# Ledger of designs, part 26: designed miniproteins, single chains, continued (3)

Each design is a single chain, and the fold is of that chain. pLDDT is the mean over its residues in the fold that is shown.

## One batch from the design tools (miniprotein)

Design m8873
Fold by ESMFold2-Fast:
Structure m8873 (fold): chain A 95 residues (1-95)
Amino acid sequence: KREELKKQADKLSEEGDKAFQAGNYREAAELYRKAGKIYLQLEEFSKAYRNFQKAAEAYKQLGDTEKANEVEEEMKKIDELRAKALREGKPFVLP
């Protein structure tokens, strides 16, 4: 299941790249956003962030500032989660 989700996210990201190159920015943004959400479920934070960043860029190409802002807020939340995890660390109970 995890490998299937990763392949699905990779395929969606690639389809997003093709749509973006073709000038289909709305389709590209939707594909990138779907890929980013799957990567986030897999805790692949760097890939999730990159896909949301590409989605925001596609929305900006459309002049859709509302959706671009929504995606940028999702990116900020990922950064905050990563920063918090790094600062707190996992409690390592060494005997």
Scores: mean pLDDT 80

Design m8874
Fold by ESMFold2-Fast:
Parts: C-alpha cells; structure tokens; sequence
Structure m8874 (fold): chain A 75 residues (1-75)
C-alpha cells in the first residue's frame, strides 16, 4: 500500500517536472535536484504521515524549491 502511494506521487511529480522542463522554467539539472529531494521526503514520511498530510508537505516543498530556482535565474 505505501509503495502504491509513493508510485502515484512520483508519477505526479515527474509529470509536473516534465511540464516545467518543456516550458523552459527549470533545467534538466534542476528537475533532477527537485526529484531527488522530493523522493527523499516521500521515503522518510510515507510510513509516518497520512497521505493528505504528506501531499500538503510535498506541495510546500515543491513550491519552496521552485522559488529558490526562480531566484537563481533572476540573479
């Protein structure tokens, strides 16, 4: 069951990152950085947090990482 939740969330993340890459908003290296950090948080928390709480935390982390990347591009 936990593996299925991880798989669904990773598919959603990969789709979001692919769209951002195609839009030119992030680089391939930045997409991989986001993927690694999100995967680490997922693996740490999937057994501890309920899916709804985990989804909210992952959304906050993704938003924060995207803001950091946007700041890098603006110098």
Amino acid sequence: MNDEIIEILLISLNNALDLLLKAGRISKEEAEEIRERMKEELEKNVGIMKPDELNEKLAELLSALLKEIDARKKE
Scores: mean pLDDT 74

Design m8875
Fold by ESMFold2-Fast:
Structure m8875 (fold): chain A 89 residues (1-89)
Amino acid sequence: HMSLLEIIKNMTEEEALALFNSLTTPFARAVFLYELGKILGVSEELARKLAQLALDNKVTKENFLDFIKRIKAGEDPEKAFEELIKKST
């Protein structure tokens, strides 16, 4: 048993890229980001806002990879979500 956070912390840049590429639709990206937000304990409001931006195809590969790097570096998940939302708007 390994938590999603542990998987993310041990993920290489190549694996993070593969993860984004595996999320082939805006809907799949939205579901992933919403569920990740819930697991990391970010507010429901922020998780929904980011999921909506992903549905609107506004979350780019570049910004997603930066977001994963921030979480891996131990940044506060709430702040990481706020930053990705800011960059996606």
Scores: mean pLDDT 82

Design m8876
Fold by ESMFold2-Fast:
Structure m8876 (fold): chain A 76 residues (1-76)
Amino acid sequence: LPSEKVQRALGALRRAVLRSVFNQPVDFSSLPPEVAAAAEKLIEALKKGDVDGILSASDAFLTAASNATTNPTFIP
């Protein structure tokens, strides 16, 4: 597992979550659709404080990111 790539993706996600919490627009259209959808779901669950949703969305996000290893174009 390339920890540097994972940390970079998590860093971008953390920044996006912080921006979203501060009511700033976040756009994931440049990510693969599966990764973007999982990231949006995770941010939504985090904003709502839905623990079950966070766990589910986190698993989906990690799975999507793993499957997108051949397409490493992660922008946000």
Scores: mean pLDDT 62

Design m8877
Fold by ESMFold2-Fast:
Structure m8877 (fold): chain A 98 residues (1-98)
Amino acid sequence: KKAEEYKEKAVKALLEKKYEEAQKYFDKALYELLQPLIDKHQEALNKLLEKHKEKGVTGPTQEDLELSQELKPEFDEAQKKAEELEEEIKKKVEEKKK
């Protein structure tokens, strides 16, 4: 709901050529959409830190590489959501300009 409200405010700001305000609302909408992914990423980092605490840290470990590979799908999903939000806003702006 908040993401949709911020998306509508971003569209309105773009139509009024208020680019800084539009960017602010885009960022807020994206933050709301990415909140579940941010929470999941924080859990993964905490688990990695606990493992390093037990084994000591001597540099990048296989577990660091495995975590990087595990988080790649989440990073790709975040990028996809950002692109989808930008495309939705762009389409709504074009529809209202007609």
Scores: mean pLDDT 70

Design m8878
Fold by ESMFold2-Fast:
Structure m8878 (fold): chain A 62 residues (1-62)
Amino acid sequence: MNVGSQVEIDGKIATVVEVAGDTATLVIDGRQGTIPASAKEGETVDVVLDGETVKAKVLFIQ
């Protein structure tokens, strides 16, 4: 995925702001999280936010 890709976490949209190697960094509510950069549209992935793992659905890939 590229910068500008979007994922849904708890009904909110997070946007990918950085991609480095196998990791995509996203921001939601002023918090940073990471997801696998290999994730595809429609896939549900684990996001680590503030040390907690939550589920995120990939909405679209830029």
Scores: mean pLDDT 81

Design m8879
Fold by ESMFold2-Fast:
Formats: sequence, C-alpha cells, structure tokens
Structure m8879 (fold): chain A 76 residues (1-76)
Amino acid sequence: NAEKQRLLFAGIGHLIDALAELDMGNKEAAKRSFIAAARYFAEAGDLEGARWVQELARKHGLDETAREVEKIIEEA
C-alpha cells in the first residue's frame, strides 16, 4: 500500500527532525516531532517503529513525551 509507505516515510522524517531539534536545543519542537513520528508510524501499522520512538524519547529524558507515545501505541 503506497499510502502506508508514505506514512512510514513521514514518520521517519519527523523522527530525524526530532533528533535534529534536540541537537539544536529546541526541546519543545523535539517533543512535537517525536509525537508526530509516533503517530505516523502507528497509522502506517508500524508499532515497532512507534515503540522505537518511545525508547528514543525516554533515552533523551523526555519521559512525558514517551508516555504520550505509549498512549498512541495503545490506541493503535
């Protein structure tokens, strides 16, 4: 399904943005990008990708964001 593939690529793009935003010190922008990445992965049916986003958020000290990603995974 081309649409699911596009959602997956969008999720990857937002994940890259989140990591770049963290490197720039833009913590609030990074949080939003992690949540967007998780939503796209979940919509694409890639729950493994969404869980990877949750783990990355937690490793970077974004515990609140990791909890929001967990809720996204539970809803999917």
Scores: mean pLDDT 88

Design m8880
Fold by ESMFold2-Fast:
Structure m8880 (fold): chain A 66 residues (1-66)
Amino acid sequence: SSQIENIISNLERVLKSETERHGKEAGLETAQTQADAVVGYLKSQGRDEEAQQLQERAQQLLEKHS
């Protein structure tokens, strides 16, 4: 969904910004924390398919930048 795409794009922006300011480990940790929070929210709302899509795409993004 376009919502998931927007979340992933924002997550990548945050990851890159935090990596530039505080190093790769801090960037990855911040991005993971934000992804987990949104996934948790979606699950709490019964939006399990969107939660799974976000989790998978966030994991791919984090692995690409690891």
Scores: mean pLDDT 86

Design m8881
Fold by ESMFold2-Fast:
Structure m8881 (fold): chain A 108 residues (1-108)
Amino acid sequence: SLSEMEKDMLARQLFEGARQGLEKIRELAEKNGDEETVKLAQEAMKRLDEIEKKYRKGEITPLEAAEEVQRLVEEFLKRLKEINAPDDIIKLAEQLLEDVRWGIERLK
């Protein structure tokens, strides 16, 4: 099993990876004039920051933080599909979800 320090490093890497993924989706959507996807990405980034703040305050464990990020990305992907976001945006969000799931498996 991982040490507490290794679990903290994985949680921090997961937050940074999720932030970078959402930012990439936002930038691509802005380039395409897709204001709905931009708004959804900005809302997801704000929620990600709130989860990270709870984690940094010690209110949730590394695993609980990763599971909250997974739920956030799953909801984001669902909303992107509901607004018929472009396939390239959907693919980026699906890859982000896979990355988060791999992080969770390492934290178990």
Scores: mean pLDDT 91

Design m8882
Fold by ESMFold2-Fast:
Structure m8882 (fold): chain A 60 residues (1-60)
Amino acid sequence: SSDLKNQVKKQLSKDFDVPQSMIDQSVQDAVSFLSGFGMPLTFKRVYPVAKTILEVNMRA
């Protein structure tokens, strides 16, 4: 849901000093990944995946 994505984006923005576009992309990629595997979208599941993607993108 849009509310879930906004909650994850807000938390990542507090935890990381990176461009908002990078946060937005990492959250979208995490949601797409989890949805592709038929997994329920929850903050507890999306946040760790989005954080991992963001950390990888920060090192690229």
Scores: mean pLDDT 85

Design m8883
Fold by ESMFold2-Fast:
Structure m8883 (fold): chain A 83 residues (1-83)
Amino acid sequence: MTKEEKIANLTVAGAILLASDTPEGAEGAREAFRQAVKLAKEAGDKESLEYIAKLARTMADEAENPHVREAARQVAEEIEKEL
């Protein structure tokens, strides 16, 4: 598996976990996105970082569960700080 494939797979996993709209899913999503962000930074893949930030920001705005919204917001802010 290439770094690009691993970043994509972790991003998809994070999105699915956030879509569960549960606190447990939000914690899993944070871990998946954290790993994806680390790999994207190591690869210099700014497009993946921007995509993950946009995805997390969308979930921060749209998620029904306040814990999920807060977790997504924190992910978006951390990535946006690095861009």
Scores: mean pLDDT 78

Design m8884
Fold by ESMFold2-Fast:
Parts: sequence; C-alpha cells; structure tokens
Structure m8884 (fold): chain A 79 residues (1-79)
Amino acid sequence: MTASILRRAAELLKEDPSEEAIAVTLLGVSNALQAARSAGDEETAKLLREAMDRVVEAINAGDYETAAKILEEAAEKLE
C-alpha cells in the first residue's frame, strides 16, 4: 500500500524531523518507487519520482511542512 507509506512518512516529518525520520522517509519513498517500477506501473513510478525530487528539495531547504504536504498530495493521487 504505497499511499500508506507516504502518509506515514509525512507524519514522521511533521512530528520529528530528525535525521532518522528523514532517512526513513526517503527509504520508504525509494522502496515504493522500486516496487512500482518492478510492477510495470509507469504512472505511479513517475508520480513517486517527481514527489521524491520535490521532497528532497524541501528537506534540503529545511521546509519539512512542505515535504510532508508533497507526500500527502502524492498519497491522495495514489488513492
């Protein structure tokens, strides 16, 4: 359930934006992207790649609220 992974990641970033929370978030999104690619789900893979790029950019800027919002929006699009 890719959407659940993205929502959990968003909650972690909002509650505790530690290096561990960031690592778990990026690993979760990366694993979901790999799973989508392995399943041949090009739409989900593209959406997750775009979300990952935006999340990394927001995290590098210290904007964890924006990173969490990006993950929540991606989860909604995946249902």
Scores: mean pLDDT 79

Design m8885
Fold by ESMFold2-Fast:
Structure m8885 (fold): chain A 59 residues (1-59)
Amino acid sequence: GTGAETARYLGEEALRLAKQGKSLEAAEKAHQALFLGGWSGDVEAAKLASEAYRIIAEN
């Protein structure tokens, strides 16, 4: 439902922010995506959050 869609959106936002170098905001969105994605079982949200964390770690 809406939880899965919100988790994916937050994951996409985390990735976008990470690519812009906004590491703190990206980490916050990635964390939210993982929480909501875990609740809804949305693997795509987890994948997006993981990629955002990877970009943050490289910068």
Scores: mean pLDDT 79

Design m8886
Fold by ESMFold2-Fast:
Structure m8886 (fold): chain A 79 residues (1-79)
Amino acid sequence: VKKLADEIKKAVDNNDNEKLYEATKKLVLEVAKRLSQGIKLSPEEVAYLQETEDYIKKNATPEQKEAIARGIAEAAKEL
């Protein structure tokens, strides 16, 4: 979780929309897989996700938010 959350923040900083899409998709799939196995996220992992959400809200452009939304949508199709 932390590694993918950090990759999302770096992709926002670097304006790398393809990396942003891929990292978001992987994060959603990883979280969904762990929850489907009955494994809860740790408080530290939840904190990383909240920090990443706040970072996106403050720093991401509309185009970057579209890449994130696309990553979420494609992950949902695979679930």
Scores: mean pLDDT 79

Design m8887
Fold by ESMFold2-Fast:
Structure m8887 (fold): chain A 73 residues (1-73)
Amino acid sequence: SASELERTKQLFYAMGLRTELDLLLERNKSLTPEQKKRLQQLRKQVEEAIAKLKAGEEVDLSPIRQEIEKLRK
């Protein structure tokens, strides 16, 4: 169904965001303590989103994506 396809797409994107956040935390030596704390909070939010998607719930990943984009610039 369309809802199953949408949840599957969101799950894949959430897993991609998790990988991106892990790489930012591991590789970026120029992060401030506040930026590291924000990334850790976003990482937790992504894990919660993945858990919800696995439970069959739909999640809006846009707020998490926007915060990650802000931290990349």
Scores: mean pLDDT 81

Design m8888
Fold by ESMFold2-Fast:
Structure m8888 (fold): chain A 69 residues (1-69)
Amino acid sequence: KEAYKEIAEGVKKNADLAKKRYDELQTLADEYEKIDPEKGAELRKQADAVKTSYDRLNAKAKEYEEKAK
């Protein structure tokens, strides 16, 4: 169970980093959308990809936390 707890912590840390990256890309997309709509659209597409990764990592962290109980 200790191994699952350690894995969950690592996955959760990666999820937090992904969320931070998603927030950064969303802010950057909002800024570029006003001056370069094509660049803004590309940044939003990247943000969506990061969000998908974040959702997967968060789900895995919850599974490992459950097994660690």
Scores: mean pLDDT 81

Design m8889
Fold by ESMFold2-Fast:
Structure m8889 (fold): chain A 119 residues (1-119)
Amino acid sequence: MLDLSSEEARKILAYLLAIIDKDGNLTMEDVEEFFKKVDKDGDGKIDYEEFKAALQNPRKFVPDNPFLKDFKPLSDEEVDYLFSYLDVDGDGTIDYDEFKYFFEQHIYNSAEELLKIHK
């Protein structure tokens, strides 16, 4: 379970939201698009190396995102922390359902809750 009281988790979450959010209004479509860009095999799973590359080189996936102007790459330790949290099954990969559920906690419990909760 993600401990949002941790400074580490808060910083990582803010960064992850910033790289996926194109216009300050994060949607599940943005989350799905980002996942598909990282999942090159199209098998519905992201391995550690693909996840790390996406987080440390987000400009490759979202080059026009204005939030990347102050970009500082996540450390290997920060990537490992986030990956271990998202890997709910402990199989060494993040599937789309695990990734979606993580964002659902932040999208559906935010100002957009009414738009997302029915799905």
Scores: mean pLDDT 64

Design m8890
Fold by ESMFold2-Fast:
Structure m8890 (fold): chain A 99 residues (1-99)
Amino acid sequence: MEEALERARELGREAARAVHEGKPLTEAFAIIARAVSELDEEAVKVMAEAFYEEAVRLGPTQEMVDAMAFMAEVAEAMGHKEAAEVARRAAEELERLLK
């Protein structure tokens, strides 16, 4: 559903912005954990992509890498293997941008 994908994009951006605004990392983790548990695999992939794009736009930080890595772990735990791989690669790419 188009609405589910748009919600996934907004959740990804919200999580990235929460980290950028200096909110506790646990708040971003809560957004991610809830979203990944409620969304299907396609929507979780879109969420990871939107988080990555927003993180690059805002300027990547170590906390954003940690949040994306957390998204990969939660997606893997939920059985969303493809979404977990997308989030893991995004975390690795964000970490490279810090160097």
Scores: mean pLDDT 85

Design m8891
Fold by ESMFold2-Fast:
Structure m8891 (fold): chain A 93 residues (1-93)
Amino acid sequence: AMDEEIAEALEGVDKAKEAVETAIAAAKADPAATSDIARELAALPEEERKKLLAELYRKAAEEARRIYTAEGKDELAEAVEKKLLEYAEEYEK
């Protein structure tokens, strides 16, 4: 069922975004208790962090489209790309 595969992939994207946001928040609260990447992101000014996250989500969208399209899963590629681009646009505000 393609709809089920799309739902699982979109849930994975949502969970990944939540994990990144949680790691950044944890790094802001206690830098010693987090990963090096989370600390570096937390240390950036808000606008620079948002810009970097937007760029990373746009690159993730391009890569997801490439991978799923290569697998013949065009509908899944479009759904995941759209979700990642929506997150990129949220960070560009």
Scores: mean pLDDT 78

Design m8892
Fold by ESMFold2-Fast:
Structure m8892 (fold): chain A 77 residues (1-77)
Amino acid sequence: IDEIKNAIKNGETITFETKEKTEDEVTGLAVDLVLKATDGDISQIKDVTSSVDEKKGKVIATVTLKSGAKLVVIGDK
């Protein structure tokens, strides 16, 4: 969580892998991690996107902060 806090402060991109397999679960985890790093301040979230890479069997969620920082969470489908 300190790594996510530092990435948000610095406007950096940070990537995590997860055991979650569905877009809803992977997206929910990404949002939860950002909320924990921002002490529940949802107003810092600019955009939340999810996608499935069927060829690679990957589920990807990206949370973009107003600061320009990004959290990417990748699940195996």
Scores: mean pLDDT 78

Design m8893
Fold by ESMFold2-Fast:
Structure m8893 (fold): chain A 71 residues (1-71)
Amino acid sequence: MREKEERPLALVRFDGVPQVGAEAVVGGLRGTVVHAEGNTALVAFEPGARPVVGAEAEAGGIRGTVRGVLV
């Protein structure tokens, strides 16, 4: 990230339906659920965070695993 702050996104499969706007913790990184489609959600992190595919996730008491990363 050079010119503009951007929030990395992780595609996470949860063991339930997360709520959009819920706080999430993914591999120790804090983020927010920005979109949800059934049990799959996009979590946005602080600029400079580097979520990892396969990392454990949690949002609103629901456990999940990172399936993909978007920058």
Scores: mean pLDDT 78

Design m8894
Fold by ESMFold2-Fast:
Structure m8894 (fold): chain A 100 residues (1-100)
Amino acid sequence: SMREELVARIEELLAATLERIRAARSRDEVVAHADEFLKAVVTLAQTRQHPAVDEIVALATEAARRIAELAASEDDVERFKERVAELLRETAARIVELIR
């Protein structure tokens, strides 16, 4: 189904993004990879004209805001990676629930 295809693509994007975050050498690289993921998910939902697109945009916007707060408070790169990775997993899971 189109829903199963959209879920699979989001899960593939998440896996690729988490690998890039793991390999990142700076907090700025972590933020860039996270922002690219959130933008890609929003674009995918918009392109497919999914009924939950507004809710997906809201979740992505909230995740970006929380990443910015983490960037302001977490100085340790490895801890920052772990916290951003967890936030992206949680955000992706919530988006997948909206699509299913």
Scores: mean pLDDT 89

Design m8895
Fold by ESMFold2-Fast:
Structure m8895 (fold): chain A 55 residues (1-55)
Amino acid sequence: ADSEAEFRRIMAGLVLREAKDPAKGREFAEAILAAEGDISAILDEAGRYMRAEGE
């Protein structure tokens, strides 16, 4: 649905912007945009990675 596509675009942009490593941010953003459904697993992985960057 359009709302899911918009949510994916927003989350991909957020991950790309917030990741300290631009290459990792781009990798997660591309995975989110390529997903054909629920992105919660990708978001969980990106969140864990970003928390580790902050430690």
Scores: mean pLDDT 75

Design m8896
Fold by ESMFold2-Fast:
Structure m8896 (fold): chain A 86 residues (1-86)
Amino acid sequence: SAAAQEVRRRAILLEAEAAVLEAHVALLLRYDAPREELERVLERIRRLKAEIRALKAVADAATQARLDAVLARLEELEARLREALA
């Protein structure tokens, strides 16, 4: 259905956004970015996780599995940022 195709398209875009955040965090940690920059990216990760969870609720099983993999990556990224902020 058109609705299922739209959910799949949104899942691909959220996965791409997660990849961009992963690359951005790697740069921030490499260049010892200020605490304020790390906190801003942490908020972006939290918002993205919320969007993924909302989309997961209306997604098919295959798309849910894909979104779960993205959530796991974002949880690891969030943990890494929290360690840098401690």
Scores: mean pLDDT 89

Design m8897
Fold by ESMFold2-Fast:
Structure m8897 (fold): chain A 89 residues (1-89)
Amino acid sequence: SMLEVRQLVQRAGTAGTKAILLMVDKDPEAAKELFKELQRLHEALRREDVAGAIASVQRILDILNKHKDLIPDDLIKEVQAILAGLEAA
């Protein structure tokens, strides 16, 4: 349902913001890239574009996986769970 998609996107926004705060001092360019993906995620939600939301969360996950030295495993697992939830919605 669209309600489930909205809740999952809100969780992705929270996770992405936490990741930005962890990255901003040590890798400001990765933090900027992550912020741009959060903007795309928000735009996809406004358009009710579930495929676009999935693509944005996948790109967020890809960024987090490249920075496992800065990002805790629990945060990566949360984004993986959000992606699986969106694909099942």
Scores: mean pLDDT 89

Design m8898
Fold by ESMFold2-Fast:
Structure m8898 (fold): chain A 63 residues (1-63)
Amino acid sequence: HMVEEVRKAAEDLKEGKITREEFVNRLIALQLILVGDMIEGKISEEEARKLYQEILAEDERLL
């Protein structure tokens, strides 16, 4: 679900539907949700680490 949300944000940016600043803000929000889910035990530490790396990869790809 997180990976799909990141990809959707990247697509919106490429289509000009959102600004780069809005894209970065969405990635920050997704990272905060991920940390919260890990603390609450909704996802494992390994799963959280993998999703975090995927979020960073999308940001790097668009820089």
Scores: mean pLDDT 73

Design m8899
Fold by ESMFold2-Fast:
Formats: sequence, structure tokens, C-alpha cells
Structure m8899 (fold): chain A 87 residues (1-87)
Amino acid sequence: LSPLELEAVRLVRDALDRALYVEKNPKVTDVLQRTFNRVGELLANDAPPSVIAEVLREGAKEVEKAGGSKGIVDLLLRAADLLLSQE
């Protein structure tokens, strides 16, 4: 994994940890677990960064609809932007 891909995974993990241990919102946690697993699958299959970024953006929208905090949404959007910045 590139340094940018590792940082993107770290941001998604931070979002999941916040949902589990700080915000304790089970609907948001469920969305984030699905998003984290899908990102991991795509990285394992060498998917383009644009495809992974789309999954993260979809996850951010689902988190917002589930009542997740702006902090969690921003972590997912930052991860997506980071992946797109690497070309």
C-alpha cells in the first residue's frame, strides 16, 4: 500500500473507532463496518483510487443519513480526497 492509501485506511479506522467508543451510534457503526470492509476488499484487489473514493463518499452520505456526527463524515471525505490526490 502507498503512504496515502495507508493514511486513508487510518482515517476510516478512526471514524469507526469514534462511532464504536465515543458516539456509540449502532446505525453509524454498521455503515462504517460495511464501508471499512468494502475499502479493504477494493485495496486487496488493486482497485483504482477513484472507485475507493466513491465508496467512501457513499459511506459518508449513509453516515449523515444515520445521524452520524460531522466529525465522522469529515474523516470519510478526507480519506476520499486523499486517495484522489495521489493520481
Scores: mean pLDDT 82

Design m8900
Fold by ESMFold2-Fast:
Structure m8900 (fold): chain A 85 residues (1-85)
Amino acid sequence: IEEAIEVIEEVIEILKTSDDPRLQALARGLEGLRKQLELEKDNPVVVRNSLEAAVGLVGEAARLTGHDPKIVEAKRELEKLLKEM
C-alpha cells in the first residue's frame, strides 16, 4: 500500500506541472484515491478498487501526455501491485 501511494504521488506531481485542465482533473482524482488508500488500508475491497481506479486514471494520463515514460512506468508498477492482490 505504501508503494502504491508513493507511485500515485509521483504521477500527481508530474500532472500538476501541466496547465492542461484535463491533467489537473486527473491529478485531483488521484489525490482522492491516495487518501482512500491511506484511510482504508486495512479494507482489501477498497484497496483493490482504488488500485484499479488508479491504473485507469494513470493510463489516461499516459495517453494525454503522449506516453510520458515516467507515467507509463508508474502504470506498470500499479498493475504489478494489483496482480499481487
Scores: mean pLDDT 81

Design m8901
Fold by ESMFold2-Fast:
Structure m8901 (fold): chain A 95 residues (1-95)
Amino acid sequence: MKSLIERTRELIDEARKLIDEILKNPNATPEQKKEAERLRKYVDELEKMLDEAEKILNDPNATEEQKIDAINRVFLAYAGAQAIVEKLKEIKKKI
């Protein structure tokens, strides 16, 4: 699980770099910048979900049910982060 969390954090970091590049690019349209800002909010939500899941997985008092839910949230965060990175790369290619 920790290696998947580490990979998800790397994807979140990549997404944040792509968002910053789009927002700082003078050739990016207002619509492209608005989409990057929307995706930034999603990245923030995924990071919160990942942080909460990691906390549960490292909690010795967490129930088996809570740990299963946390594992599922890590997989959802990973899939979401991959999708956001792909979308941001598509936006950047059009600039």
Scores: mean pLDDT 88

Design m8902
Fold by ESMFold2-Fast:
Structure m8902 (fold): chain A 77 residues (1-77)
Amino acid sequence: SEELERAIAREAAEEAVARLPAEYQAAARELLELAATAEGGDAAHELFASLSPEQQELVRRAAGEAQRLAAERLAAL
């Protein structure tokens, strides 16, 4: 189900963002939300490019964690 897959991806992204330092959570959340939409790709790229190297590394780790959590949850269905 596309609806279920989107729900799992959203929950995984929220959990991955929650593990970041509080000051980076807003930028990471916005970026992961943009990256989850077909039309948000360019906006996500521009937002990511505007971040500091430290923020970019934290967002990359959050994205990888979100992907891992989503895959784990899909496998449990």
Scores: mean pLDDT 75

Design m8903
Fold by ESMFold2-Fast:
Structure m8903 (fold): chain A 64 residues (1-64)
Amino acid sequence: SMAERLAEARARARADAEGYVANAEKAGGTGRVEQVDEFTFRATFTLDGKEYEVVVDARYYLLL
C-alpha cells in the first residue's frame, strides 16, 4: 500500500540521516539528527573543524 511505502521511505530517510552523524562520530566529530516535519530529517555534524548540514526528504525516495 501507499501508506506502507511512505512508512518505509520515512524509515530509510531517518536511517540515512543517522548514518551521516554516525560516520562523522566515527571520524572524531559530533552531530545530531532532528526530525523537521513528518517526512524531513536534518543531520547536522562537525568534522575536521567544519560544520555540515544534510537534509533528507523521504518523499523523494518515492519519485526515484
Scores: mean pLDDT 84

Design m8904
Fold by ESMFold2-Fast:
Structure m8904 (fold): chain A 108 residues (1-108)
Amino acid sequence: MEEEERKKRAEEARKKMVDGLNQLIDIANEAAEKYPEFKEELQTAADNLRAAVEAIKTGSPEQARKAAEVARYVADLLAEHVPEFGEQVKRLADEVVKAAEEYIELEK
């Protein structure tokens, strides 16, 4: 792959990670409003997702890997506490993981 094309695909993968993480943040916030008994745990999950979004802006493959791990953790948490979002959050986490794997591979 040409250097310029590689950088473009890495940027596209980074944007897909950010988009997926932001959608998970929105779902976690909505779930926290619907289920006050889990509000503190879901707000902490949303904070971890926001930290992951900020960290991947640095362009680090290590931070991309951590963002994928956080996305999976939060999707599992949401699927456990809010089963109605289970399929949607698992799909979003899978998209973040795939984007992170692509980003890590392109940044080698």
Scores: mean pLDDT 82

Design m8905
Fold by ESMFold2-Fast:
Structure m8905 (fold): chain A 83 residues (1-83)
Amino acid sequence: ASEEEIEAAARALVAELERLAGRPLPPGLQGDLIRTIRRLVADPQNLSDLPALAAALVERYGLPAELVEPLARLILQAVLRAT
């Protein structure tokens, strides 16, 4: 996957997550999502850890626990778009 594809996937993910959250998300989250998507594209075995990765991001950025499942699904979709 190209860096452009990873960045585009992360932007689409942030936009959808902001819609679900009903508020703007912290700017640091997009950078973490780009790094996470890049890592998962490089090492697909880490997809088994996706729920834990989503939970860690939700906790780090003070997001509602209800966003863990949507975030995990959106990260999976982003990885699939980037591959």
Scores: mean pLDDT 82

Design m8906
Fold by ESMFold2-Fast:
Structure m8906 (fold): chain A 112 residues (1-112)
Amino acid sequence: MEAAARALAEIAERSGLSPEEAARGATRAGPDIAENLGMGAAGLAGLRGGDSDGEAGRAAGEAAGADEEGIRAMERGGEYGGRMYRQGAAGAAGATLAGIGAALEARRVVEE
């Protein structure tokens, strides 16, 4: 399993969601929320010694069964997460927190 897919699963779990529910809810919430989810997946993957880039965000979205729009948004988010990771561990932590926030918003959209 790719580091980014594992990172998304952990972010989703912290919000009480499956990775599939998190990706689906985030894409329904809007492109900015889906981007934040991809950003968190890439940032957390980087903290764990995995790749932290747009491909990582894309891989997380694909593994979670996101639609084409969701995959593209998470890929853009992964690019942002990778830039934050390259600024250091604090940047990667910030990206991860943005991903957790996106998962919480996804949960609200799925439940309401």
Scores: mean pLDDT 84

Design m8907
Fold by ESMFold2-Fast:
Structure m8907 (fold): chain A 79 residues (1-79)
Amino acid sequence: MMSVEEETEKLLKLAKDPSVEVRYQALAEASRSKSVEVATAALSELAKDPSPFVRGMAALEAREHKNPEVAKAVAEALK
């Protein structure tokens, strides 16, 4: 299985992809991740996405994530 570091790098690569469909895959994987570090890194990147829809979904997923630490960490990363 992927380590936290490998999963984070994979999701960040998907989150920076020029294709919106690939970035949606990153969003879906980040929202389902049980790792605070992985979810925070990917959702923080997606919250800066050029698409307002992707940014909105990333912010929503961070806020509604099962682990409340993700919402706080993403908010801190956006400062």
Scores: mean pLDDT 78

